# Designed miniproteins, single chains, continued (5), part 18

Each design is a single chain, and the fold is of that chain. pLDDT is the mean over its residues in the fold that is shown.

## One batch from the design tools (miniprotein)

Design m16638
Fold by ESMFold2-Fast:
Structure m16638 (fold): chain A 60 residues (1-60)
Amino acid sequence: KAKERAIKIAVESKKLTEEQAKKVLELYEKGERDYEAIGRKVGVPKKNIEYLVKRYEKLK
């Protein structure tokens, strides 16, 4: 549920699309911590990835 809520908040804030948010959190859950590398793979600025991950961590 924390993952779903984080995605909803990020999409509503227009930071990234639902598909991009899902890919970011999948990589993060697999142990990826290099937000710049995740950004290159997903096509999203590092700042937007940091925003999503910070929200996800707070909702846990």
Scores: mean pLDDT 78

Design m16639
Fold by ESMFold2-Fast:
Structure m16639 (fold): chain A 55 residues (1-55)
Amino acid sequence: MKLTEEQRKNGLEAAKTLLREGFSREQVVALLVASGFPREVAEELVEEAEEELAK
């Protein structure tokens, strides 16, 4: 599903940006949920963003 994958990509980039700005993992999850992401998806996106930023 193209649109779903693009939404995930946008969420991942948002999570990376928020983590770079010093927001905690919990705060980033809450912000993604407030933006319309399911909590489960928001948690996955934050974990993926943390892994990418750790490299």
Scores: mean pLDDT 78

Design m16640
Fold by ESMFold2-Fast:
Structure m16640 (fold): chain A 64 residues (1-64)
Amino acid sequence: MHVLTPVQERILAVLEEAGDRYLSVREIAERVGISQSTASRHLRELESLGYVERGPDGRYRYKK
């Protein structure tokens, strides 16, 4: 298993709270308190690890 950073754990918590909704990188960044570029980097890593899925328009949703 990959060891998640605290920022990645917070991103996952935000998405899990959103349930089946797709959130924009901007909204995730605002909720976590990080830059959009930092959020985008972490979301791409989480997507590759299977924790999140990317939908239309580059939005992300929690994946089980």
Scores: mean pLDDT 82

Design m16641
Fold by ESMFold2-Fast:
Structure m16641 (fold): chain A 65 residues (1-65)
Amino acid sequence: MRDELVEELARLLGISREEAERLLDLAAQGKSAEATGLLYFELRASDEQARRAGALLKEYAEAEA
C-alpha cells in the first residue's frame, strides 16, 4: 500500500519518491498543515495537484491510524 501511494503521489506531483515519502510521513504524523505547506511553498503544486495529493495523504494517514 505505502509503495503504491508513494508512486502515485510522485507521478501526480512530478516529484521524487523521496519527496513523496516525506509528504506521507508528515501525514502519518498528523502534521497535515506542514504537508500542505510543503505542497504549496516548496513543491509549487497547483490547486488541482494539491487537492488530489490531499486525498492520497488522507487515505494513507487513516490507514496508518
Scores: mean pLDDT 78

Design m16642
Fold by ESMFold2-Fast:
Structure m16642 (fold): chain A 97 residues (1-97)
Amino acid sequence: MSPGIKELVERARKLVDEGKYDEAISLLEEGIKTAEYLKVDPRDIAVLYLELGRVYYKAGDKEKAIEYFQKSIEYAEQAGDERLLEEARKFLEEVKK
């Protein structure tokens, strides 16, 4: 994971811990737009979508959580990251319960 993506994920997680879900969502959505525009490693984009899905799930938006976990799976498959793919699949199963 690039240093910039790591810092963004850490900042988003801190906002979630503080109950600031809307701020965490905004931060992650802007980070994803920038990452896609710059064509960064698909693995890093998959991590951002995984974190975004987690925030939506905690905020009670199951539909958006499912959408973003599916996006994380897509980018994890492109990256060939089996661990990230399994993690995203487990979260998708949890949301569908």
Scores: mean pLDDT 87

Design m16643
Fold by ESMFold2-Fast:
Structure m16643 (fold): chain A 93 residues (1-93)
Amino acid sequence: SLAERAAEEVRRAGREAAAALEAEGDTETARAVRELAERLARAILEGDFRRAVALITALGILGAALGVEGRTRSAAAVNALYRRAAEKLDEVE
């Protein structure tokens, strides 16, 4: 289904973002990103679009916060996941 494909793509994007964050030594943000991506994938599979939007918003806030702190590479990784997740949710709604 479209939801299953969207959920798998969000999980994949989450793994890619977490790997990029770990390569920069940002282990805490990598864990947060993995957790948010997994929760988002589950929300998509369950058709809980209100929860999915809230989780995408949390990713956007995290990316913005990292940017303000000057953590440019970490912000880029989180923002890449944010954009991909928003695209996949739009395809399912």
Scores: mean pLDDT 86

Design m16644
Fold by ESMFold2-Fast:
Structure m16644 (fold): chain A 86 residues (1-86)
Amino acid sequence: TDERIAQYEKILAENPDDAAAWVLLGIEYLEQKKYEEAIEYFEKALALDPDDIVALRLLAFAYEELGKYEKAQELYEKAEQLRAEK
């Protein structure tokens, strides 16, 4: 929702290193089918936490919705590799 977007943007203005808040902001844009903006926010989250399996899968889904299937496959494979290593 627009209210949640404003809330997460406020959190990130005060703490731009909050990887979880970047993921939550990306999810809000994903729910609105704003896939390009969602990708930007998930990439911000992954810059802070590159092994976030949830963020990798959400980023892959956003690329898949944009028809970028090869990029989505690479990201799903990375997420599965990280899951298998635990």
Scores: mean pLDDT 87

Design m16645
Fold by ESMFold2-Fast:
Structure m16645 (fold): chain A 87 residues (1-87)
Amino acid sequence: MEELEKEIEELGKEAAEVEDTDKEKVEELIERIKELLKEALEIAKKKGDKKKSAELLLQLSGIYQLQGDEEKAAELLAEAQKLLAEL
């Protein structure tokens, strides 16, 4: 988990520093972050870490919203809210 979280943080910083004019590079970084978030979410769910799972679901929902996938973003947000309600 720690290595995945570090890589996600580093890629997130890199994506934030890329100019909007480099759309292909931004899209590649977003897809990489999305992949790592999905992997981290699977690990958190296997460990029963509801708080970490909710945080990862919120981040992943934000990525889908940024990509225009409103249905998937809403699904992930709803799942995160359910987990947070149990805390």
Scores: mean pLDDT 78

Design m16647
Fold by ESMFold2-Fast:
Structure m16647 (fold): chain A 82 residues (1-82)
Amino acid sequence: MKIDEAEVEQALGDMALALGDYETAIREYKRALELDPDNADAWVGLAIAYEKLGKVEEAKRYAQKALEIDPTNEEAKKILEK
């Protein structure tokens, strides 16, 4: 089986986000998106990390990208409604 490096970087981003390490989460999600730019979950994670850092405009921008890929993503919709 091919190891999906984008999924590995996304998982590292998710762990960093859960630990409150938003800078590490941003770095790992950006790496995931360099490998797979259609990864809606990585765009959502990036949006959440930027929102947690108070960068609301960047958060909304990344949430919009997530919705362009997956229009059913409830987390991305919530970020855009703020």
Scores: mean pLDDT 81

Design m16648
Fold by ESMFold2-Fast:
Structure m16648 (fold): chain A 103 residues (1-103)
Amino acid sequence: GTLRARLEIRVEGNTVTVTSEGPAARQAGLAAADALMELGAEHVAVVTEGERTVVTSVFPQPVSAREAAEAIAKQLRERGALEVRITRVGRTSAVVEAVFAAP
């Protein structure tokens, strides 16, 4: 079987927030946190509640939603996601969808 996650990325000034939802939300959210740290975030906080993980990150300079989405997609693939799609990219928001193998 497979587990899915949908990650909604929002950019507001120097803050990037990623909301990961679905059965793989925690796994995908942790990958997003690592991607944002590698991209240069100074502060990253992760909160998980059920099938929802919220990652809040603060950068020293503004990062585009596209740069965040591409970094997150790369990290998801490196962590063994079977499929990764960037389904939407705007100026201040992006959506990434991931599929993982079920344990």
Scores: mean pLDDT 89

Design m16649
Fold by ESMFold2-Fast:
Structure m16649 (fold): chain A 101 residues (1-101)
Amino acid sequence: NAVEHIRRAAELLAPFAPEDAATALKYIDEGNYREAIVTLLAAVAHLVLGLPRSLIEGVLRNKTDEQLLEEAKRLRETADFLGLPEEVRRAIDHLIEALKL
């Protein structure tokens, strides 16, 4: 289910973005799944692209779920091209699965 995918993405990202992972888990506990996804995608985009997290979060919050899915797919391709750790790539895969639901 979507919630389990978001939780697993947070766990996989915790070694690379511990504060963002903790924030996302808090959003999950509050039932705010969209903010959890936005937080984790912003953390991934920061790791992949090196862009400031606050700017990425603002942009992502204004996107539809379909647009977030397309952004997640692009980040997955870029992470693979850059040879990022398997945990980061698997976290993106879980976010993609959550956004399909």
Scores: mean pLDDT 86

Design m16650
Fold by ESMFold2-Fast:
Structure m16650 (fold): chain A 73 residues (1-73)
Amino acid sequence: EPKPEEKEAAKEVVIKDIEELLKAGKITEEEAERLKKLLEEDPKEAVREALRILLRRTPDPEARAALERTLAS
């Protein structure tokens, strides 16, 4: 079976999450651009940065759980 941790698939999932967060006003456009750049270089670092931003702005476990579930897909 193909690896669910394939970087390209993970990038698409994270980009979708970044777009949703930006649309919901959970992050700024600067943060979204930074995350996308990190995603190009290192998707694992992009995920960690996104979680840090969410924790700092909205310490919402539901939002964090949703992101983690989407990334696991």
Scores: mean pLDDT 67

Design m16651
Fold by ESMFold2-Fast:
Structure m16651 (fold): chain A 59 residues (1-59)
Amino acid sequence: SAAEEALRRAEAEGVRAVARGDAAGASKHLTQAAEYARQLGDEEAARRMERGAELASKL
């Protein structure tokens, strides 16, 4: 689905931002990925993405 593609894209962008030390970009993309995960009813994935965003904000 479009939401599943959007989730995968946002997660990938977040991971790439973490790899380059872009705290703001990583937090933004992972937070967006969490929102897509919730729209899909995947609360576990949403919590994982939110934790990633929180940790990234401390880079």
Scores: mean pLDDT 86

Design m16652
Fold by ESMFold2-Fast:
Structure m16652 (fold): chain A 65 residues (1-65)
Amino acid sequence: SAHTEEGKRLAAEGRLEEAVEAYERAIAEDPNNAEAWRNLGLVLEKLGRHEEADRYLTMAVILES
């Protein structure tokens, strides 16, 4: 989705908080987008938000199962 691609671009630029917002929008539009859940989790880990990251990464695994 456009929001997933925006999130990837923002994350690559080091704009991590904005990447979170873009990935949250991607998930809101398509809750089955495992890529958005995984990438959001990875960005949250970089931000030190480890508890939240674990939840999003777990959801990505469930969706890819």
Scores: mean pLDDT 89

Design m16653
Fold by ESMFold2-Fast:
Structure m16653 (fold): chain A 55 residues (1-55)
Amino acid sequence: MTPEQRAALVARARDLLHSLDEALARGEITPEQYDVARAQLAAWAAAHGLPLPAP
């Protein structure tokens, strides 16, 4: 993986986390849906060797 590809994946992960936080804050998703989505994002990040905290 190139440094540019890794940077793009990190940026995408941050954008997804931000979107999830905003959706939760707006009441568009439940805390349970947030936890599932966060866990899926963490699994995706791990598959790409990205540091993301476990849910």
Scores: mean pLDDT 75

Design m16654
Fold by ESMFold2-Fast:
Structure m16654 (fold): chain A 94 residues (1-94)
Amino acid sequence: SAAAERAERVRLEVDLLIMSEIYKRYKHDFQRADELERAAQESDVSTLRELLEREIQRLKEKDPVAYEIFQRLRNMPPPLTLEDIDRVIEEAKK
């Protein structure tokens, strides 16, 4: 349905924005954060899905702490605050 397609787009945009915040706040990779934020705004659903899956797999293989941060933030009830993001990052560093 159109509602399901819209819900999928919103979820992909939110997940990519979470990924962008992890690159910015945890990894201090401001260039990659900016690229992901742009992609969330400009890309179609198919491209967003492929990009998100690629980034999840990359974190899972190369940065398991960042992957854990992403999984925790993704599973939190919305809306996410910057305080929630900072708390999860600090907890994952321990």
Scores: mean pLDDT 85

Design m16655
Fold by ESMFold2-Fast:
Structure m16655 (fold): chain A 71 residues (1-71)
Amino acid sequence: GAGGGAKSAAAGAAAGAAGDYARASTLNHEMFLSSSNPEGAELAKKGAEAGARGDAAASQEYNKQAFEASK
């Protein structure tokens, strides 16, 4: 992907570290879409859905799994 994917990944990690899991999920989803990583995109989407339900722990875990899947 373009350099924008790396910037989105760094911003997503920073948002997650700050406890903003909904924003981290959104940024991670954008990153995975830009890099054509369907597994990471799916996990980031699940993180956003969990965050929307008020399940911060599940949202955090899905974001973590999405990031790890992209290694």
Scores: mean pLDDT 67

Design m16657
Fold by ESMFold2-Fast:
Structure m16657 (fold): chain A 55 residues (1-55)
Amino acid sequence: SLTEEQKALIRAAGEAIRAGDVEALRQHADTLEKLNLSGAAAEARRWADGLEAQR
């Protein structure tokens, strides 16, 4: 089960994806990794790479 802190960070990463904010998304990925959410961190990094490639 995810903590409230982890849920808030996942929501923030989702908001960064919606905003196309690659820098914020990469920062959120680093924080997700520090919280041992390596899968979510990898997903956030893949989204950041995809957003960059679409420019």
Scores: mean pLDDT 83

Design m16658
Fold by ESMFold2-Fast:
Structure m16658 (fold): chain A 79 residues (1-79)
Amino acid sequence: MEALELAKAGKYSEALRLARENPDDADALTALGMAYLAGGDLETAIRAFEEALKLDPDYEEAKRLLALAKEAMGEEVVP
């Protein structure tokens, strides 16, 4: 939750630091995805969100952000 809140506040460098320290944390991976999404690296953002969902498949924020990133890349969004 902490890393994601930092990313939502636009503090991407702090969010990236927490993700680096906690690679097995779905919140940290979702924050990493948000940072890449904000930077325009949609492919890396999608991978980060998919890894977050492997750790927590019911993580609503990661699901929402993954769908947005895929739409931005022109991929079909499937449930």
Scores: mean pLDDT 73

Design m16659
Fold by ESMFold2-Fast:
Structure m16659 (fold): chain A 88 residues (1-88)
Amino acid sequence: LSERQRLEADLALERIGLAVTKLAAEKAKAKGDKEALKEVVEELDKLIRRLEELAREAEELGDEELAREAREALEEAKRLKAELEAEL
């Protein structure tokens, strides 16, 4: 794989991870499970760090479109984390 193809694959996997994490958050909220919600916040912290690194690598590669997509995913993850923390 080229470096660009690797970053594209990594971004796709992180987007899947974000979608799964969002479903886990909804499940935890439906059950009133604050411990599960805290675990979701911890997973979001890890995902945010990976997306920040991915956005940085895309910017260094000069792939403006990939960097934009990574930043969009990063902002979605940060927004979700803030919403969940407000419920704790």
Scores: mean pLDDT 87

Design m16660
Fold by ESMFold2-Fast:
Formats: structure tokens, sequence, C-alpha cells
Structure m16660 (fold): chain A 60 residues (1-60)
């Protein structure tokens, strides 16, 4: 089974990916171009952070 450290990183990454998905859904539902851009930028930032955590988990 994965170590506690691996599990914690994977859980954190999963939460970030879920938050990113929620922001992407919100962006798809907004008509305001500026708000859409802000939501997508935040979602991209969260996805990059999740990628970093998953990379770390793979190395443990």
Amino acid sequence: PPSEEVLELEIEASMLLMEAAVLEIEASRTEDPARKAELLAEAERLRREAERLLEEARRL
C-alpha cells in the first residue's frame, strides 16, 4: 500500500483537481469575458499545483 506521505499528496492533488474542475464549470457558465479569464487562469494554476504534487508522490 502507498505510504502516508504518498496518500496525503494524492489526496491534496485530488482536491486541487476538483476545485479546478468546479472553476472550469463556472467559467463555461459565465458570459463575462474578464471573469471567465480569471476563473480559467485560477483553474490552470490549481492544475499545475496538482501536477507538481503528483510528481512528488511518484518519487516517494
Scores: mean pLDDT 87

Design m16661
Fold by ESMFold2-Fast:
Structure m16661 (fold): chain A 95 residues (1-95)
Amino acid sequence: EGNKLIRQGKYDEAIKVYEEELKKDPNNADAYTNLGSAYLKKGEYDKAIEYFEKAIEIDPNDVGAYIVLSEAYRKKGELEKADEYLKKAFEIGRR
């Protein structure tokens, strides 16, 4: 399980697991969110953002995906973008 590899700090191995999941199901929004999280843990913020954006394209109501996208922008120092996505997460969660 990829999340076990993340907890062990094995981010490259986790990335391979999620890439294999996407080969089986290219519309797996959770796999894109997990890929983004692995890249975020590695400090590769631009790659993390790209994968979180793909997750949101597939599942635009996933509050969690907006939260981690906001975190990735915050880590890059793009605080205005971080606030925009955090607000979007809040709006979706309120329905």
Scores: mean pLDDT 83

Design m16662
Fold by ESMFold2-Fast:
Structure m16662 (fold): chain A 104 residues (1-104)
Amino acid sequence: GALELAKKGKELGEKALKLAEDEGIKRAAQTALETAEAVLEDPAPSVTRAVGLALAGIGAAFQGELLYKKAKTEKEKEAARLAAEAGRLAMQAGVEGMRLGAAA
């Protein structure tokens, strides 16, 4: 469910942020982390809020994937990979939250 996706997204976002040295990867990880935390605080948000959270998550995932391709060290590649995965999980959590809100 949305909470499980958000918890995993938060965990991976925190790991990415601790590992990252590149400012772009740090920003992607921070965006994914904040998006996951927002879902944890309000797992059944309004449709408008849920869409915003899903867009933030996919944006972080896209940036993480782009920075993964540019990374020169294994550490930075791992940080970017974790940030991208955290963003995808945050996006999925936002979408799931939207389905729950629409069903109510």
Scores: mean pLDDT 82

Design m16663
Fold by ESMFold2-Fast:
Structure m16663 (fold): chain A 96 residues (1-96)
Amino acid sequence: MEHLREALRAVEEARRAAAAGDAEAALEALRRALDAVHAAAAEAEAAGDLELEVELTMVGMGLAVLITHGIEDAEEDVALLESLARRLRELLERLE
């Protein structure tokens, strides 16, 4: 669960940076979030939790899209980051 908490923290940091217009800080936080999501997905796979692995893989794909295209539209990118943070929070609540 530590990697999942780190992923949520990093996504929320990225959202705040994007809302403030700091694209560089947002991208750095997104890279940390993606690393944490990948680590959490690997732990889910090792534990045999296929549902959690699939959900984390989908979150990772969303983060990878934002990293690849950069922070171009602050309103759209912030909304996507809020959606990703919500999914990660729901996963944490289910596991606790």
Scores: mean pLDDT 82

Design m16664
Fold by ESMFold2-Fast:
Structure m16664 (fold): chain A 72 residues (1-72)
Amino acid sequence: APRLSPLELEVLETLSIRGEATAAELARELGVSQSTVSRTLRRLEARGLVARRDGRYSLTEKGREALVEERL
């Protein structure tokens, strides 16, 4: 599986807990810029690890599996 960066891992963990979030909500919670989070979310979406609907992001099954693998 592709390796996750620390920020990618935190984004996936936060989405796993919240169920869904916007880039602005994730930026506020993680203490990073919205542009950094938006770029990270685009990469995760391109990898199929998150899904986007109406500006909100949620964890996919593939994203949940990747999160478990990073904990091993």
Scores: mean pLDDT 82

Design m16665
Fold by ESMFold2-Fast:
Structure m16665 (fold): chain A 74 residues (1-74)
Amino acid sequence: SMEEQLKALQDKTAAELSAAGLPQELVELAVEALEAQARALEAEAAGDEEAAAEARRRAEELARRFEELRREAA
């Protein structure tokens, strides 16, 4: 299922970022961004354009916060 695929991707991403030495807060943001992207794809598949647009905005905001905090941590 897409939910199982998302969980596997989130677990793999969290493990890889943690192994690379990223702070837990950045790892959590990356995982949340993946969830928001999955929600956008699910909404698009269902034909719910409003939900898809909202999930895309959330994914973009989370990705932006990740990049900002990553720069501060460097």
Scores: mean pLDDT 82

Design m16666
Fold by ESMFold2-Fast:
Structure m16666 (fold): chain A 63 residues (1-63)
Amino acid sequence: SPAEEARRHLEEARRALAAGDVAAAERHLKQAETFLMQSGDLAAWEELAPELAALRRELARAK
């Protein structure tokens, strides 16, 4: 499902940030956002949007 794809991309973004791969993290965060928007799943949005926002802030500091 799109919500599951969003979760996978958030996990890959976390791994990329841990590895210092800012470009990969940015790509995965963009894909996670896109899949989350496509999901139409309010519960998934409420769960994952704070994590997406936190990773976005971490990415901005890593640049």
Scores: mean pLDDT 82

Design m16667
Fold by ESMFold2-Fast:
Structure m16667 (fold): chain A 61 residues (1-61)
Amino acid sequence: LSNLTEEEIAAKIVEAGIVPEGLAYSVASVLVAQPEITAEKLTELTKLPLEKSQQILDLVA
């Protein structure tokens, strides 16, 4: 089990430069609530491009 907190997930996303800091925290919140979320569903909820949603999932998996 990856016991990453919302703050740790957001920090990884910000460090990778995938999205602005404010969006990184929103994405981290979604990932903590739905750990099995697909890239397509993450894109629906966050309005990120599909490629960035996939990069985020690959980064935190």
Scores: mean pLDDT 77

Design m16668
Fold by ESMFold2-Fast:
Structure m16668 (fold): chain A 79 residues (1-79)
Amino acid sequence: SLTPEERERIRKLLEEAAQAVENGDYETARRLIDEADRILNPHDSFDAGVIHLALAIARVDLDRGIGTPEDFRFIADLV
């Protein structure tokens, strides 16, 4: 499973992504999702899989222009 240090890093990245979305900076939000995915990638646990799926959905919503800061904060609470 994710280490406490990895969980803290992902939570910080997701809070930064929420702030980027609040500012309409979807490019920065996507970059921060990619950084979080990089931390998640070597993990095959159920928890990591749930976070991965949630991030994939959030990325699709950004591409549709309907992404919200609250989505990223919700995912941070799952970590």
Scores: mean pLDDT 85

Design m16669
Fold by ESMFold2-Fast:
Structure m16669 (fold): chain A 68 residues (1-68)
Amino acid sequence: MNIITVKDAKGNEAVLEILEVKGNKLTVKLVSGPDITLNDGTVLKKGEEATVDILDLRKSLTVLSVEV
């Protein structure tokens, strides 16, 4: 899985690239769309990377599509 389209709690839709999966952690990069807010309050902007817990990501973001 390389790219996911997600929707945050504010209704912002964005495309994230999955760069790394390590245990329960994902390193993701915002590749297109508006800034999104993660469950921990982190704001991810276009071109930025964040390492997030997979369960927290699933709670804060609705996955709209997955491209492998």
Scores: mean pLDDT 76

Design m16670
Fold by ESMFold2-Fast:
Structure m16670 (fold): chain A 106 residues (1-106)
Amino acid sequence: SLPPLPGGREGIKLVKNSTDPEEKEKAIEEAKRLVENGRRMAEYLRAQGLSDEAVKRAEMAGYAAAIEVLTDDPEEIARMNRLAQEGRGLDEAKELYEKAIEKVKK
């Protein structure tokens, strides 16, 4: 069976706007879990012999889900979603994700 797709955007939107250090830590932990879920899906699809495009899209979905946990910036969210939709720019998606993590830590 397929592992579950990255998700968790519903019900988590309030956490990313918290000024509470504990809530910020929980948002970072959730974002990391979403990225890990995307990575596991990508590994599963690769093991099943699916295309490199399908594998990259699965990993990108993890970053897209994670960015929505970490930021309310509509420009950053739109940029990540565009990369995920096009199935390209995995390195750029990872950089956007890492930058969002660092902003939350402040």
Scores: mean pLDDT 76

Design m16672
Fold by ESMFold2-Fast:
Structure m16672 (fold): chain A 59 residues (1-59)
Amino acid sequence: GAAEAAAEAAARAAAAGRAGGPDSVNTGWKQASEDAIAAGASEGDATLAGAGGVTRAGV
């Protein structure tokens, strides 16, 4: 569901931050946000998921 997609997107953004550093976190967040929207999450939910991932990555 939308909540599950948002959680997965946040996890992907966090993983990108750990693997590739700040630039990868920014790119991963944008991709995770779009991925969450495509999976049925609203734009707001997708944005929050991406921001959560960035926060967890330490950015």
Scores: mean pLDDT 58

Design m16673
Fold by ESMFold2-Fast:
Structure m16673 (fold): chain A 69 residues (1-69)
Amino acid sequence: MAEELVELEKEDPTLAASRLVGHVLRAIGASYEDPEEAARLFREISEAYELMGDKETAERYRKLAEEAA
């Protein structure tokens, strides 16, 4: 997933951004009903940002994953 988003960003940055936003919204929704699924999604989002070179945002989502679990 993370590698796929990075590759998609190279070819279609708008579509990659749209998919990432969708993932974030899904993770937020899951945090109310399924903390384990929310933690998994936040970890995937963190990995995507790390691969894109945004280490600060990646660390933020990694922390959210730890707090959700």
Scores: mean pLDDT 70

Design m16674
Fold by ESMFold2-Fast:
Structure m16674 (fold): chain A 67 residues (1-67)
Amino acid sequence: NAQEYLELGNKYLEQERYEEAIEYYTKSIELDPNNAEAWQNLGLAYAKMGRDEEALRYLQKAIELER
């Protein structure tokens, strides 16, 4: 489910395995596109990879979803 994918993404993010974190955050968002935490952490993972334009887009999406 979306929550399990979010937790897997968080685990990979902690391990600095950013490509794998992105994969699981993306799967979480595909199941629950309104989860602000998943968008925020997806943006953070992209920022850690130096993909600043993608990071900014996903972080802005998280802010929009938090109202």
Scores: mean pLDDT 87

